# Designs tried in a protein design run: designed miniproteins, single chains, continued (2). Part 11

Each design is a single chain, and the fold is of that chain. pLDDT is the mean over its residues in the fold that is shown.

## One batch from the design tools (miniprotein)

Design m4368
Fold by ESMFold2-Fast:
Structure m4368 (fold): chain A 81 residues (1-81)
Amino acid sequence: MSKEEVRRLAEEGLRLAREGRREYEELKADPNAPGSRFAAAALRQIAGGTSGFIAKKRAEELGDEEAIKIAEEAMEIAGMK
């Protein structure tokens, strides 16, 4: 992966992780929310963390400390830290 592709992957991972967490929090406030919606939000959060993990490994190889930081945040939100 290029440095640009790694940063894009890290940023997308962070976006997905944040979106999944936000959806999960919103669903907790809804007493009528079905379990399938919680599962979908959790899977989006995990997908974000997984992209973050891949991006972090590639960013470490490239020495891109900014991409590493973004990727670590995605992983932390997904509970993968």
Scores: mean pLDDT 83

Design m4369
Fold by ESMFold2-Fast:
Structure m4369 (fold): chain A 55 residues (1-55)
Amino acid sequence: PSEKELEREILEALARMAGAVGDLELAHRLLEEAVRRGLLSEEEAERLKRELESL
């Protein structure tokens, strides 16, 4: 995998962990950082935000 793919996976994992402990603001910031870095589209980030909120 590329370096960008690994960075995306790490940021997604950190966002999921933040969501699991109830820190949705941190989860959202991590997903926004991934979008800013070009690792995720805004649509992908919004999908993940909804997934975390449904937990």
Scores: mean pLDDT 80

Design m4370
Fold by ESMFold2-Fast:
Structure m4370 (fold): chain A 59 residues (1-59)
Amino acid sequence: MEEAEELLKKGKEAIAQKRYEEAIEYFTKALELDPDNVEARMNLATAQMNLLQQKLAAE
């Protein structure tokens, strides 16, 4: 299993590439390893919001 810090890095890189579903997966895994990680929770919310906007634009 990857460490929470590495998963945070990968999630942020996925957001930068607008791969929001991948970002959600990475941040979710980071929270499974460290549930109190505020940065992971904030980034997860951001990725979910951006994914919703992207899907709405595709409708």
Scores: mean pLDDT 80

Design m4371
Fold by ESMFold2-Fast:
Structure m4371 (fold): chain A 95 residues (1-95)
Amino acid sequence: DPAAEAYKKALEYLREAQDHLDAALALPAEDVAGIAAHLAAAREHIEKAREYAKSLDPESKEKIERAIEGLEGRLEVLKRYFQEVEGISEEQLDA
């Protein structure tokens, strides 16, 4: 079932995005390049999940899009945390 495979792939990419956000938090603040790389990987995996969501039925697509919104919100909270608490610049985090 192509729709079931697309749904499975979307969920896999969302899980990988979540893992990258967790990995960024686990790094020491001095590893700015590592933090930036994990945030970039999370963004890439979120976009891959969005691409697979295009092939889904409306109900499944809505569920994946809501999960994407949640992860995008978490990514923005983490970017603010690294800027406000750890003193990393926005330019360094978006590198």
Scores: mean pLDDT 88

Design m4372
Fold by ESMFold2-Fast:
Structure m4372 (fold): chain A 85 residues (1-85)
Amino acid sequence: EIDKELKELAEQLKKLARELAEQTNNPKFGKAVEANIDSAVKEKKYEQLEGVAIGLLLRARKENNDSIAEEVEKLLEKIEELKKK
C-alpha cells in the first residue's frame, strides 16, 4: 500500500516541478523530474524522492526562483520527517 502522506508530498513536488519548467521554458526537465517522483512513490524510495527534491531545489536556486526554492525546502523537511517514522 502507498503511504497517503508520501503520495500527497509527491503531488505537491510534481506541481512545483511543472511550475518551474513552465517559468524556465524547459518541459524536458519537468517531465524528467515528474517521472523520477512517480518512480520513487511506486517503489516507496524516500531517499530517491529526497534526491529529486534536492535537484529541483538546486535548479530553482540557479534560476533565481526563490518562491519555488522555499516551497521545495518545506517539502524536503516533510520528507525527512516521514523517513524518521
Scores: mean pLDDT 81

Design m4373
Fold by ESMFold2-Fast:
Structure m4373 (fold): chain A 61 residues (1-61)
Amino acid sequence: MPPSPEERAEALLEQLREAVRRGDWERASELVEELFRHIEEAQLPEDVATRLTDEVVRLLS
């Protein structure tokens, strides 16, 4: 089975955590754009989108 839209978003968030940990800010920026594009295109539920956005803000703070 292909991964669910939520599973894809979680995978992107995990990749973002790894990029931030390594100080790869170029990759981190690309992953942030990809994650937000995915949230919009896959029309993820509001609560899921809010949680993912909060986690991104926390990682970049």
Scores: mean pLDDT 82

Design m4374
Fold by ESMFold2-Fast:
Order: sequence, then C-alpha cells, then structure tokens
Structure m4374 (fold): chain A 70 residues (1-70)
Amino acid sequence: SMEEIQAYLDAMNARRERVQDEAIKLAKELGFSEEEARGLVNEAVFRAHPDATDEEILELVKKLAEEVKA
C-alpha cells in the first residue's frame, strides 16, 4: 500500500539523517571545521553505493579525511 511505501521512505530518510549527523561529528573529531566536515560527508555519501551500510559510509569519511590531511 501507499502507506507502507511512505513508512519505508520515512525510515530511510531518518536513517540517512542519523548517519549524516554521526559522520559530521566524526569528521569534526578528526579536526575538521563544521563546513569542512559537511563537505567530507557529502562527498562520502555521493561516492557510496546505494546499498552502503552506515558503517561503510563512516569508514569512507575516515578515508577521505586521511587523504585531505596527507
């Protein structure tokens, strides 16, 4: 039903929001500013496959952070 589809989309959106918040926090803990952290997270989300887990996205943020600092 349309209600079941909407509930699924709402759950996915809530998950993305939680992942973005955690990823931004992680990037800030790695020494980036709020704006730099948001840029790294956006890049990681853009590069991630559609089936990427929250943990995989966070690992990608770490890799991108190391590349920027190298």
Scores: mean pLDDT 75

Design m4375
Fold by ESMFold2-Fast:
Structure m4375 (fold): chain A 97 residues (1-97)
Amino acid sequence: SAEEEKKKKLEILDRIGELVQQLVTALLKKSEQEEIDKIRDELIELANQLGPEFAEEISKLIDELEEAVKNNDDEKFREIQFRIYKLIEKKKKEIEG
């Protein structure tokens, strides 16, 4: 049913939100690249289940987030993190109708 499909998409989006928090924490802790890549790969795989356009947009923001950390650009890191949360919020509203 449409309601069951919507529920599954919202559960996927909730997991994506959790993985974004894990990614942010790992990046700020300067965790091993293998751990960061593992979180990123799971996040992108789940994002693809919500659609290729969403996956492409969130992947681009994650790349910008990682670059901001590499450059020690705290202002840009906060900006990109906020944009990721806004993208997730927008996607949630689209799924909910």
Scores: mean pLDDT 88

Design m4376
Fold by ESMFold2-Fast:
Structure m4376 (fold): chain A 74 residues (1-74)
Amino acid sequence: DELKKKVIEAYIEALKAKYPEKMTKEKEEEIRKQLEEQLKKLSEEELELVLEAIEAAVADPGAGVAALQERLEK
């Protein structure tokens, strides 16, 4: 559960960095709910790998977002 929160927060921060003016509080909450449902399908190991990828891509937040999208498809 804590790992899911870290993944969600990292993803939201990446989106805020890339699209600061488009990230309203309402949109952020909708994304959080969507991610919580999708992340329930991932194992703890997969969540840790996604978090690592997002954090490693801090200089390119788009890469971290793409990695999360790929994981959510499986």
Scores: mean pLDDT 67

Design m4377
Fold by ESMFold2-Fast:
Structure m4377 (fold): chain A 106 residues (1-106)
Amino acid sequence: SRRRREEELLERIRAGEATIEEILEALKSPNPEVRLAAVEALGEIGIVPPLIEALKDPSPEVRLAAAEKLGELGSPVAIPALEALNDPDPRVNEAAREAIERIRAR
């Protein structure tokens, strides 16, 4: 079933056993927990463009994680998206500012 497939995918992503294709598909999941796990995995792998897209995610927890991972990766390509971020959640705005600082310090 769909729920079982999401649970199996979530387990594989968390175990580091999911392919990049599966992780990118997981970003489209209706379940924010699955999307969050995908963002965390993309951050560990170091894939920046889908993390920039995740800054627009409907879940503040997913947007927060995306901003934090972009800061950790230190890619200057993320700066325009992080600077443009005017999020209703103040935690996301703070994470974006910290991410820009980390990226610029490299």
Scores: mean pLDDT 86

Design m4378
Fold by ESMFold2-Fast:
Structure m4378 (fold): chain A 60 residues (1-60)
Amino acid sequence: MREEALRYAEEVVERLLEAGASEDVATAEAGRRVHEEFGLSPQEAAAIASEALRRVLERR
């Protein structure tokens, strides 16, 4: 579950950054989608979104 949510968040962040969204917007949207799709708490979803952003930026 957490690994799947993290991979999903990474894809969302990457697509939004490629489309010209800011890091803040990409992270907020990924967190919201993780909360909806995986049923995680808003706090856990936000943490996963932040980790996803870090991983995407490390690959660039």
Scores: mean pLDDT 82

Design m4379
Fold by ESMFold2-Fast:
Structure m4379 (fold): chain A 69 residues (1-69)
Amino acid sequence: SPLSQSDINKLMREFAEKYGVDLSKLKEAMRGLSPEEQLLFLLEVRLLVEERKVPPEEAIEEVLAALRA
């Protein structure tokens, strides 16, 4: 099935709740990204937090910088 914005919105809410991140800040960080790019963003942030033990806010900044470089 094609990836929907509704599916991404659910994942984004679950992600914000799990990692203690402000949902509105997470939405702003992902502004202008396609649903596919939003999924990749969330997966990369999760990898940094869970495997590399980077704080969630710092992980968001690192992934955002990489996407904008």
Scores: mean pLDDT 81

Design m4380
Fold by ESMFold2-Fast:
Structure m4380 (fold): chain A 95 residues (1-95)
Amino acid sequence: DEKKKKEEELKKLFGEGRTALLEGKYEEAVELFEKALPLAEELKNADVFTNLGVAYYELGKYEEAKEYYQKALELDPENEEARSNLAEVEKKLAE
């Protein structure tokens, strides 16, 4: 029951953050995903870290984006989106 409540809260915060991303509200998306981080770490949810990285990337904060993509891969090494986005941000930092 307690775990289910945490999963529901994470789903709500993740959904709100994703909506903010889709609406181009990148700073709001960062705030929402950062609020979700403690739950994402506890529940081993790599998607929150990946989407936080995307929000930072859209803000031009490539070092922060890289950090969160790396954290996503620590939780889920097979996360294709995080791997692809990490390669892209590293290329951006090298250009």
Scores: mean pLDDT 88

Design m4381
Fold by ESMFold2-Fast:
Structure m4381 (fold): chain A 71 residues (1-71)
Amino acid sequence: SERDQRALQLQAEGVKAREQGDYKKAAELYQKAAELSQDPGIRQGSLENLSIAYEDLGDFEKAQQYRQQAQ
């Protein structure tokens, strides 16, 4: 679907942002990917990456929240 294709693009942009050390930008992109995705696997992957990005930001409450949503 177009939504899933866009979600994958956003996830790839998030990976690039994380590689550049911009964890805030990565979190924003992963959140958009998770919200847009309709495929359970794409959504789960985006939520897992979002959890990791929030851990890197020191926001452990949000990291735990998104880890639980990914399950």
Scores: mean pLDDT 88

Design m4382
Fold by ESMFold2-Fast:
Order: C-alpha cells, then structure tokens, then sequence
Structure m4382 (fold): chain A 72 residues (1-72)
C-alpha cells in the first residue's frame, strides 16, 4: 500500500507510523513501513499467515491514514 502524506509534518508522520505499527500488532500481523519525506510518500506492507487478519489490519491502516488526512 502506498499513501500520499504530502502536507503532514514530520511529527504527524511519526505519530501515524506508530499508530500503524500498533494496528498491525493488534492483529498479529507484520508490517514494513517506508517513509519518503522528500516525495511525501508512505509505503506500508502488511504480512500475515492469516488472510482475514491481514485484511482487517490493512482496512484499519487505510482508515487511520484517511482520518489523519482529514485533520489537516
């Protein structure tokens, strides 16, 4: 998953990254997060042996990014 984080401050990006890690941990999924501060891109890869847990983690991650953007 790739998200546009243009307009976020470094602090907001760091807070978002921590939230995404907590979501993945909640569902027992692994998450790899890459931040491109220059291009304003956030890459999130979620991996789980349980497809249902992976899908739930991905959905909650998408909602978390959308909610963070709405607060800008």
Amino acid sequence: MVFDISGFSKQQIEELVERLKEIAKKYGAKVEIEVDYEKGKLTVDVTSEDEEKREKAEEEIKKAVEEARKKL
Scores: mean pLDDT 84

Design m4383
Fold by ESMFold2-Fast:
Structure m4383 (fold): chain A 61 residues (1-61)
Amino acid sequence: GAATRKKILELIGEILRKIGEIEDIRRELEKNPEDEELKERLKELEEEKKRLMEELRSIKP
């Protein structure tokens, strides 16, 4: 239904934003590979992306 479509589009938008943030952090880590704060942020963004992808998958049985 319309509500399901809206939810799917919102999740896709959120996932795309997280992918962009992850790529930005990865570029900074290429310059500063020993930066523990950037490594922790990258790990958290990857976990958030994974959860959003799992939620998206649960909507499409």
Scores: mean pLDDT 83

Design m4384
Fold by ESMFold2-Fast:
Structure m4384 (fold): chain A 50 residues (1-50)
Amino acid sequence: GKLHGAVLLLKAGKTIEEVARALGYDSVEEFNEEFKKKYGMTAEELKKKL
């Protein structure tokens, strides 16, 4: 799904803004809300684990 693609892009070293744009989100805030709902953590927190 879209959010699995986000994890792959973050692993590739993309910024959160680049990931949100690549997946067609209107804003970084919208992307962060959906990411947190699905993974129970922010994209920033996941990026720290990579």
Scores: mean pLDDT 80

Design m4385
Fold by ESMFold2-Fast:
Structure m4385 (fold): chain A 57 residues (1-57)
Amino acid sequence: MEELVKQGKRDEAVDALVNEILEAERAGDMEKVRELLSKATELGLAHEVIDRVRERL
């Protein structure tokens, strides 16, 4: 994911995080959801990830 961000492929990094968050939510793994959101924050993608998750719910 960091590699995608460094290469300017932010949309690909966001999509990967969104897909993982949605799978964790379906599994009821709220700890995993929190970890993925923390990672998105570290990468500066938190707002884009949250917006896309909300659009797909």
Scores: mean pLDDT 75

Design m4386
Fold by ESMFold2-Fast:
Formats: structure tokens, sequence, C-alpha cells
Structure m4386 (fold): chain A 76 residues (1-76)
């Protein structure tokens, strides 16, 4: 369906963001987050409005979740 199509298109960006969660080096983690964000922005520009907003929300939810987990790791 459309949701599954969006998931596949966004998968490379999602994978980079998820890899950032496992990365212990803060500099490499930052680079992974930036690359994931850039890939997501490129995909979002190609999508029509309703699908673009849905994909953006899913990406932002994942990004916020990962940032929260990183923040917890920093606090320890």
Amino acid sequence: GMEEGLELLMKPAFELIEKALEEEDEEKRKKLLEEGKKLAEEVLKLLPEPLREEARKKFEELLKKVKEEIEKKKKE
C-alpha cells in the first residue's frame, strides 16, 4: 500500500538514524544523523503533499525517539 511504499522510500534514511543510536562516537553519530536527515529531505521533496507530510511525521517521530535515547545514554 501507500504506507509500505513510503517506508521503503524512507528506509535508507531510517537506517542511518537507527545506526546513529548504536554509534558510541559522538562525532560519527552526528554525521549519521545529518546524512539520514539529508536523505529524508531529498525523498520528501519528491513526494506529493499528503504522502510528504505522512513521511515527514514518521521521520520526525523516529528522529525524536533516537535523540531521546542518545540523551539518556549521555546522562547515564
Scores: mean pLDDT 77

Design m4387
Fold by ESMFold2-Fast:
Structure m4387 (fold): chain A 96 residues (1-96)
Amino acid sequence: MVEVDLPDEVLERTSRRLREEHGLELTPEEIRELVRRVYEIKDRAAREGLSPEEVRRRLRELADSFGLTLEELEKVLEAVREAAAEYQDRNPQPPR
């Protein structure tokens, strides 16, 4: 099971970046839900052997439900990864 537990600071930074750089207005809560749903789709695809076409279809339907294109969904995921990396760099996870 892929557990998406993103700090609120990562989501807030992602929301701001999407608005400023891509003109996409998503709340931190919407970003958390979107990322969680994407990871559930990818996890199921890996475990249940979903075709690449099926995965793309589900991702497109998910994007559409948030008023996004598939390309915009990919921009959201990239912004989340960048914000998470910046958060990790500033707040390194304790070793144990």
Scores: mean pLDDT 77

Design m4388
Fold by ESMFold2-Fast:
Structure m4388 (fold): chain A 74 residues (1-74)
Amino acid sequence: SATLEEALKKAEEDIKKLIEENKGKVSEETVKAVEEALKRLRAAVASGDDAEILAAHGELLEAVKKMVEEIAAA
């Protein structure tokens, strides 16, 4: 779906901006985890498999949560 692809692109841009604005506060390990989760979500959306999309979205939420916790702790 074009709408889902647009939402994903916006989320990727927002996450990239958050990483760039907080690069001194977020570990390289956490940045890598977020980037891998985004890559997985892109692949899942392209596959059209709802179960894979839900799983990949859950992984992204956990990675972003860890990133937000690191930003808050800095």
Scores: mean pLDDT 82

Design m4389
Fold by ESMFold2-Fast:
Structure m4389 (fold): chain A 88 residues (1-88)
Amino acid sequence: GLSLKEAAELALEAGRAAVREATTPEQLAAGIAAALGGIGALFMIEYLPETPKEVIAAEVKGAAEAALRSGSPRARALAEKALEGANS
C-alpha cells in the first residue's frame, strides 16, 4: 500500500487538479481546501514527526474528501488513491 507521505502528496495533487478544473466558486473553494489539507499533512510529516499517524491520516482523509466535492474527475481519481493510502 501507499505510505502516508505518498497519500498526502496525492491529496495535494488532487487539490491542485480541482483548483485548475474549477468552474464555480464552490468548486474552487473545495479544491483550495483539499490542497491546504494535503500541504498540512506533508508539513506534519516533515516538520512535526512526533505527530500520531492517526492525526496525519485524518488530515489526508479530510483533504481527499474536499477534493471529492470539487466535481473534477481527475481530482476524484487522485483523492480515491489518497484515501486508500490513508486507510493502510
Scores: mean pLDDT 87

Design m4390
Fold by ESMFold2-Fast:
Parts: sequence; structure tokens; C-alpha cells
Structure m4390 (fold): chain A 76 residues (1-76)
Amino acid sequence: SAEAEAYAEKGREYANQKKYDEAIEYFKKALDIDPTNVVARGELEELARYYESGENPNPEKAKEIREYLEKIDKEL
């Protein structure tokens, strides 16, 4: 979907600016439209790893991303 691709690209723009909360929201928007969007899925997986074991770990953020990805895998 062109709309899902546009949201995934906007998520990347926010991630490049280190605006990770906005990046997560746009990747979720992309996957809500197209749950098979490889870019948005891959970028959320990277953000989950960043929050699990990066320089500033945040287990609650990592859990939020992981639970979202599990939801789309099981329901879609």
C-alpha cells in the first residue's frame, strides 16, 4: 500500500532525528494498514532491541513494541 509505505518512510525520518516515540507511532500506522510491511516491521524490531539493550534501555518501551508485533502476528 502506498499509504503504508508513506507512513513507514515518515517513521524512518523521525528515527533519523532520534524522535523514537514519533517513529514508533508512524511504523504502527504503517502496520495497521499493511501488517506485512517489511520496512515497518524491521524498524520496530530494531527499536525494540535498542530499548532492550541499547545505551539507554527502557524495558517498558521494548515491551510495548514487542506486544504490538505479537498482536499483529496473531490477529492478522
Scores: mean pLDDT 85

Design m4391
Fold by ESMFold2-Fast:
Structure m4391 (fold): chain A 66 residues (1-66)
Amino acid sequence: MVKFEVTFPNKVNALEVQKVALNAGAEKVEVVNDTHFLVTVPEENADAFKKALLEEFPEAKIQELV
C-alpha cells in the first residue's frame, strides 16, 4: 500500500474526490478537511490513481508519504 497526501488550493467536493480516487483503484480515502485528503492505494494502482485524479482536478498537489 502507498499513502498519498492530496491538497487543493481551493475547497473541493469531498464526495467527488472520493469517487474519482476509488474508481481509480484507491482502497481508502480519509477526509482531513475541504482541501486536504489522505488516500491509501495499492502499489499497482498508484500511477492510475495519480493520472485519474489530476485529469479531474488538475490543480491538485499529490505527495507520496514515506
Scores: mean pLDDT 85

Design m4392
Fold by ESMFold2-Fast:
Structure m4392 (fold): chain A 94 residues (1-94)
Amino acid sequence: SEALKYLALGNEAYENEKYEEAAEYYKKAAELSNDKDGVIWENLGDAYYKLGKLEEAIEAYEKAKELYSDNPELVAGLQQKIDEAKAELKKREA
């Protein structure tokens, strides 16, 4: 799958702390998956969070949460990431 190829490239970039590159690969993977792969959206959110793009991170995590809607453990993990990103955003606005 071309989507899985770009997901793998994004993961490699993320592991090498190349978060802007990782985000671009994850965006490509999302497009190729027709935006229906929650793992890609969660990983995109993680890359945005590392870049300090907190609003974009929250949007990506919310998308992943919707895609995982029938898995309570994955939904809970994403809610924690959303809450942490919202807390950081609020702290920066203070």
Scores: mean pLDDT 87

Design m4393
Fold by ESMFold2-Fast:
Structure m4393 (fold): chain A 67 residues (1-67)
Amino acid sequence: SMEELERELEEIQKQADEIAKELSANRKAPVQDQDRMAALNEELKALSARYQEIKRQKEELLKQLAG
């Protein structure tokens, strides 16, 4: 479970990094797709929320292990 949570955090971080790269590339593009940028920002918000939830679950497991 701890290993699964750490794996999920790693996967979320990689997804967020890819979205950030796409947003950066879009800002530098000759024609910016504002709708695409908005969709990518919503995806980042969802990933951030999932990241915080997994961090909370990890903290809960640490409390259980501490007794």
Scores: mean pLDDT 82

Design m4394
Fold by ESMFold2-Fast:
Structure m4394 (fold): chain A 62 residues (1-62)
Amino acid sequence: MSSLLSQAVAEIIRAVGYELQGDLEKAKEEYERAMKILEQLISEGFKDAEPLLKKVKEWLEK
């Protein structure tokens, strides 16, 4: 059973991995993918994704 939330979390884990390696461009791409999935979840009524989306957006502002 494919969960969009599980996919968003996987993208965030990849983004953190790239950030730790200093690859900020790849980290940004993975965070942007996570952001789109989280925005879709919120539009479908899954409000628990809102805090996670806020954290991803805060990172992308850097």
Scores: mean pLDDT 79

Design m4395
Fold by ESMFold2-Fast:
Structure m4395 (fold): chain A 57 residues (1-57)
Amino acid sequence: SEEQLEKAIRAVRALKRSLGRAPTVEEAAELLVGLFPELSPEEARELAEKALKELGL
């Protein structure tokens, strides 16, 4: 959903800030599994890829 993607973008942006570098897809997906426990690991990875793309990462 658009709301889910917006939350993912904010979470991945915060992760980038805490790491001081661009997160990997794996790091972003792990974060999103914790935030959206309903997502499978594959769905979390796809959402992570979309969020990273929206952030130009």
Scores: mean pLDDT 85

Design m4396
Fold by ESMFold2-Fast:
Structure m4396 (fold): chain A 92 residues (1-92)
Amino acid sequence: MSPEELVEETRKKLREAKSVEEVQEIIEETKKEFEKLSLEEQEKFYKLFVEVAHELIEEYAASDDPRSLEFMQLLGQALYDIKKLLEEKKAK
């Protein structure tokens, strides 16, 4: 799977997710696929995923869904975790 395909699949799954558990599962699957990418592909994925995460956070902030705050927190954590994984791979 290319970085672009992984980002688009993740965006689609996150928008279609109906529970906090589904969002967590999607994020964990995305992290596993991210770890399989080369360093160059990981850098490209991270750049694209930052844009997707900002779009989704804006959508959640405009939503009346009581889970919006939890979804925003999960995306913030995902961005942090992915950045950390990228930096760890660069350091090795």
Scores: mean pLDDT 83

Design m4397
Fold by ESMFold2-Fast:
Structure m4397 (fold): chain A 75 residues (1-75)
Amino acid sequence: MKVAIVVTLAGPLDPELVRQAVEEVGGRVHAIIPHGDKLVVLAEIPEENLDALRERLMALPNVKSVEIIPVPEPA
């Protein structure tokens, strides 16, 4: 499933930790885009692992909140 993940940060975070969390749940990162105090991550993940990904991202240092938004498949 294609997703946009919005990670809101309370401080500095290594984007590599976000990539590792996505890959640990069987996903693939296409892009990580810094946007102020947020990281916007474009990724593909197994739908069944969406909750596991949220838990892993929330466990990272300086993560304030995580929002996972399903992206429609391109026409």
Scores: mean pLDDT 81

Design m4398
Fold by ESMFold2-Fast:
Structure m4398 (fold): chain A 55 residues (1-55)
Amino acid sequence: GPEAIAREAVELMKEDPVVLRVAAHELKVPVEELRRLLEEGRYDEIIELILQAQQ
C-alpha cells in the first residue's frame, strides 16, 4: 500500500543522496529540510509528507 511504498522511499533516501534530492524536488521541500528530517530520524514525518503529496 502507499505507506509501504513511502517507507521504502525513506530507506532509499538513507542510502542514496541522489534519491534524497529527487524526493525533495517532488515533495516541493528544500533538500536541506528533508535531509535534516532524515538525519534527526524523523522518518514518520517524511512518510507523512510523501502521503500528503500523493493526494
Scores: mean pLDDT 83

Design m4399
Fold by ESMFold2-Fast:
Structure m4399 (fold): chain A 82 residues (1-82)
Amino acid sequence: MEEERKRKLDKDIAIGLVRIIKGVENIILKKIEEKNLPEEKKEEEIKKVKEEKEKILETLEKEMKTKLKLDDEEIKEILEEA
C-alpha cells in the first residue's frame, strides 16, 4: 500500500512538471507573438522555443526512467495526461 501510494505520487509530480513545462512554453510563445518583429523572426524564435522544450522533456523522460524507474508505457501516459 505505501509503495503504491509513493509510485502514484511520483507519477502525479511528473505530470505536474510536464504541465508546468507546457504552461511556460505557452507564455513564452505568446510573448514572441506579441513582439514587434518580422514574421520570419517570430517563426525562428518559436521554433527555437519548441526545440528547447523537446530537449527538456527528453531530459525529464530520462530522469523518470533512471531515477523513478518508470517504464516507457508509464512515461507515455504521463506525457499524454499532462
Scores: mean pLDDT 78

Design m4400
Fold by ESMFold2-Fast:
Structure m4400 (fold): chain A 72 residues (1-72)
Amino acid sequence: SKEEKIKEIEEELEELEELLEKAEAGELSREELEEALKRAEEVIKKALEEELPYEKLFRLLALRTEFELALK
């Protein structure tokens, strides 16, 4: 169902938020940062397919950007 898929995306968003907190604390390896970036990109694809509200989509895009910047 669409509701079930949205809930899964929201749970993945929460996990990505926790990964960002760890990244900002310097607790993630380069490999973990690369996995976080990849995961964020996969969640964004799902969010676009399910037509998530703009605020959720913008937050996912922000998380992706933060992980990308952490890898530089």
Scores: mean pLDDT 84

Design m4401
Fold by ESMFold2-Fast:
Formats: sequence, C-alpha cells, structure tokens
Structure m4401 (fold): chain A 58 residues (1-58)
Amino acid sequence: SEVEKVIEELKKLAEESTNPAIRDLLKSYIDYIKKNPELKEEFTELAKELIERVKKEM
C-alpha cells in the first residue's frame, strides 16, 4: 500500500541518516502513522513532503 511504501522510505532514510535530529523526526513520523491509523492518509502526505525535504537537504 501507499502507507507501507512511505513507512519503508522513512525507515530507510532514518537508517541512512547520521544526523540524530533527522533520525528522531523520521522515526516520530513512523510512530505517528502506526498509532493514528485514522490519520494515515494525512500523515502519509506530510511524510512524502518530509522525505522530499530530507533528500533535498531542506
């Protein structure tokens, strides 16, 4: 699913990042998606934006 794909991308970026603040942020997004299934569509969209920013060094 789209949600599972985004979670995998967040996990990958968290494991590849040497910046603890970025790792914590990415892990918090994963945790929020898992704990709030009713908000998963909204959080998936926000997570996509976060993934793009991290990749672009924003």
Scores: mean pLDDT 76

Design m4402
Fold by ESMFold2-Fast:
Structure m4402 (fold): chain A 106 residues (1-106)
Amino acid sequence: LLEKAKELLKEGYKALKEGDYEKAKELFEEAIKLLEEADQSKPEVQLLLAKAYIGLGRAYDELGDLEKAVEYYEKAADIASSLDTIDGAVLHTAASSLLSVTKSKL
């Protein structure tokens, strides 16, 4: 489950880099679905969920769905802020920055 979710995240971020935002959206949505089925008490699962929500938010932002982008960045920031780790702090900063920029477009 986690290995498949990690692979979907890698492919999703690759799709974002290549400008295939619809493909990125589908890959991140599939990764989130798998991660929601995983053990939510594990920090690694929460870290991957935060990464997936950031990716999904970025895909929606690029597709022009700013309200959806804000929703997913907020979800990512909330999860990342609950992680008392350096990786969590980095993701929280990334999600909060993206959230601020996208809200300024609304």
Scores: mean pLDDT 85

Design m4403
Fold by ESMFold2-Fast:
Structure m4403 (fold): chain A 64 residues (1-64)
Amino acid sequence: VSKEQMRETFAKYDKDGDGFIPSNLLKKALEELGLHPSLEELEELIKRGDTDGDGRIDYPALIA
């Protein structure tokens, strides 16, 4: 999966265009990309994107 495909898919869930998506939509976005993260992998990705614990994922930083 390319970085462009990831960015495009995550952008669908970025309702405000602010570069953040809800953490509960991260799994759904990854599944649309054909990725099947384990619970551990998903938790690690959330940790990386949501450093504040506010439930918002900085997906541009996550993709970089």
Scores: mean pLDDT 75

Design m4404
Fold by ESMFold2-Fast:
Structure m4404 (fold): chain A 68 residues (1-68)
Amino acid sequence: SAEEEARRAVETLLGLMRHYAARGILSEAGLATLTAQIEALMAQLPAEERARFRAELAEVVAEARRSL
């Protein structure tokens, strides 16, 4: 389903953001692009799932910014 595809894509992009941040290869532009893509995909998910992923995204973005 579109929901399952969106959920998998969000999980994949969050993992990718963490991976790039941990390796010190995530740029400001890369962070902004990945964040925008994740937010667009989250819009396709139920409200409860959006809340969980939004909280996780905020945490991952904060971690990534500490590594920039």
Scores: mean pLDDT 85

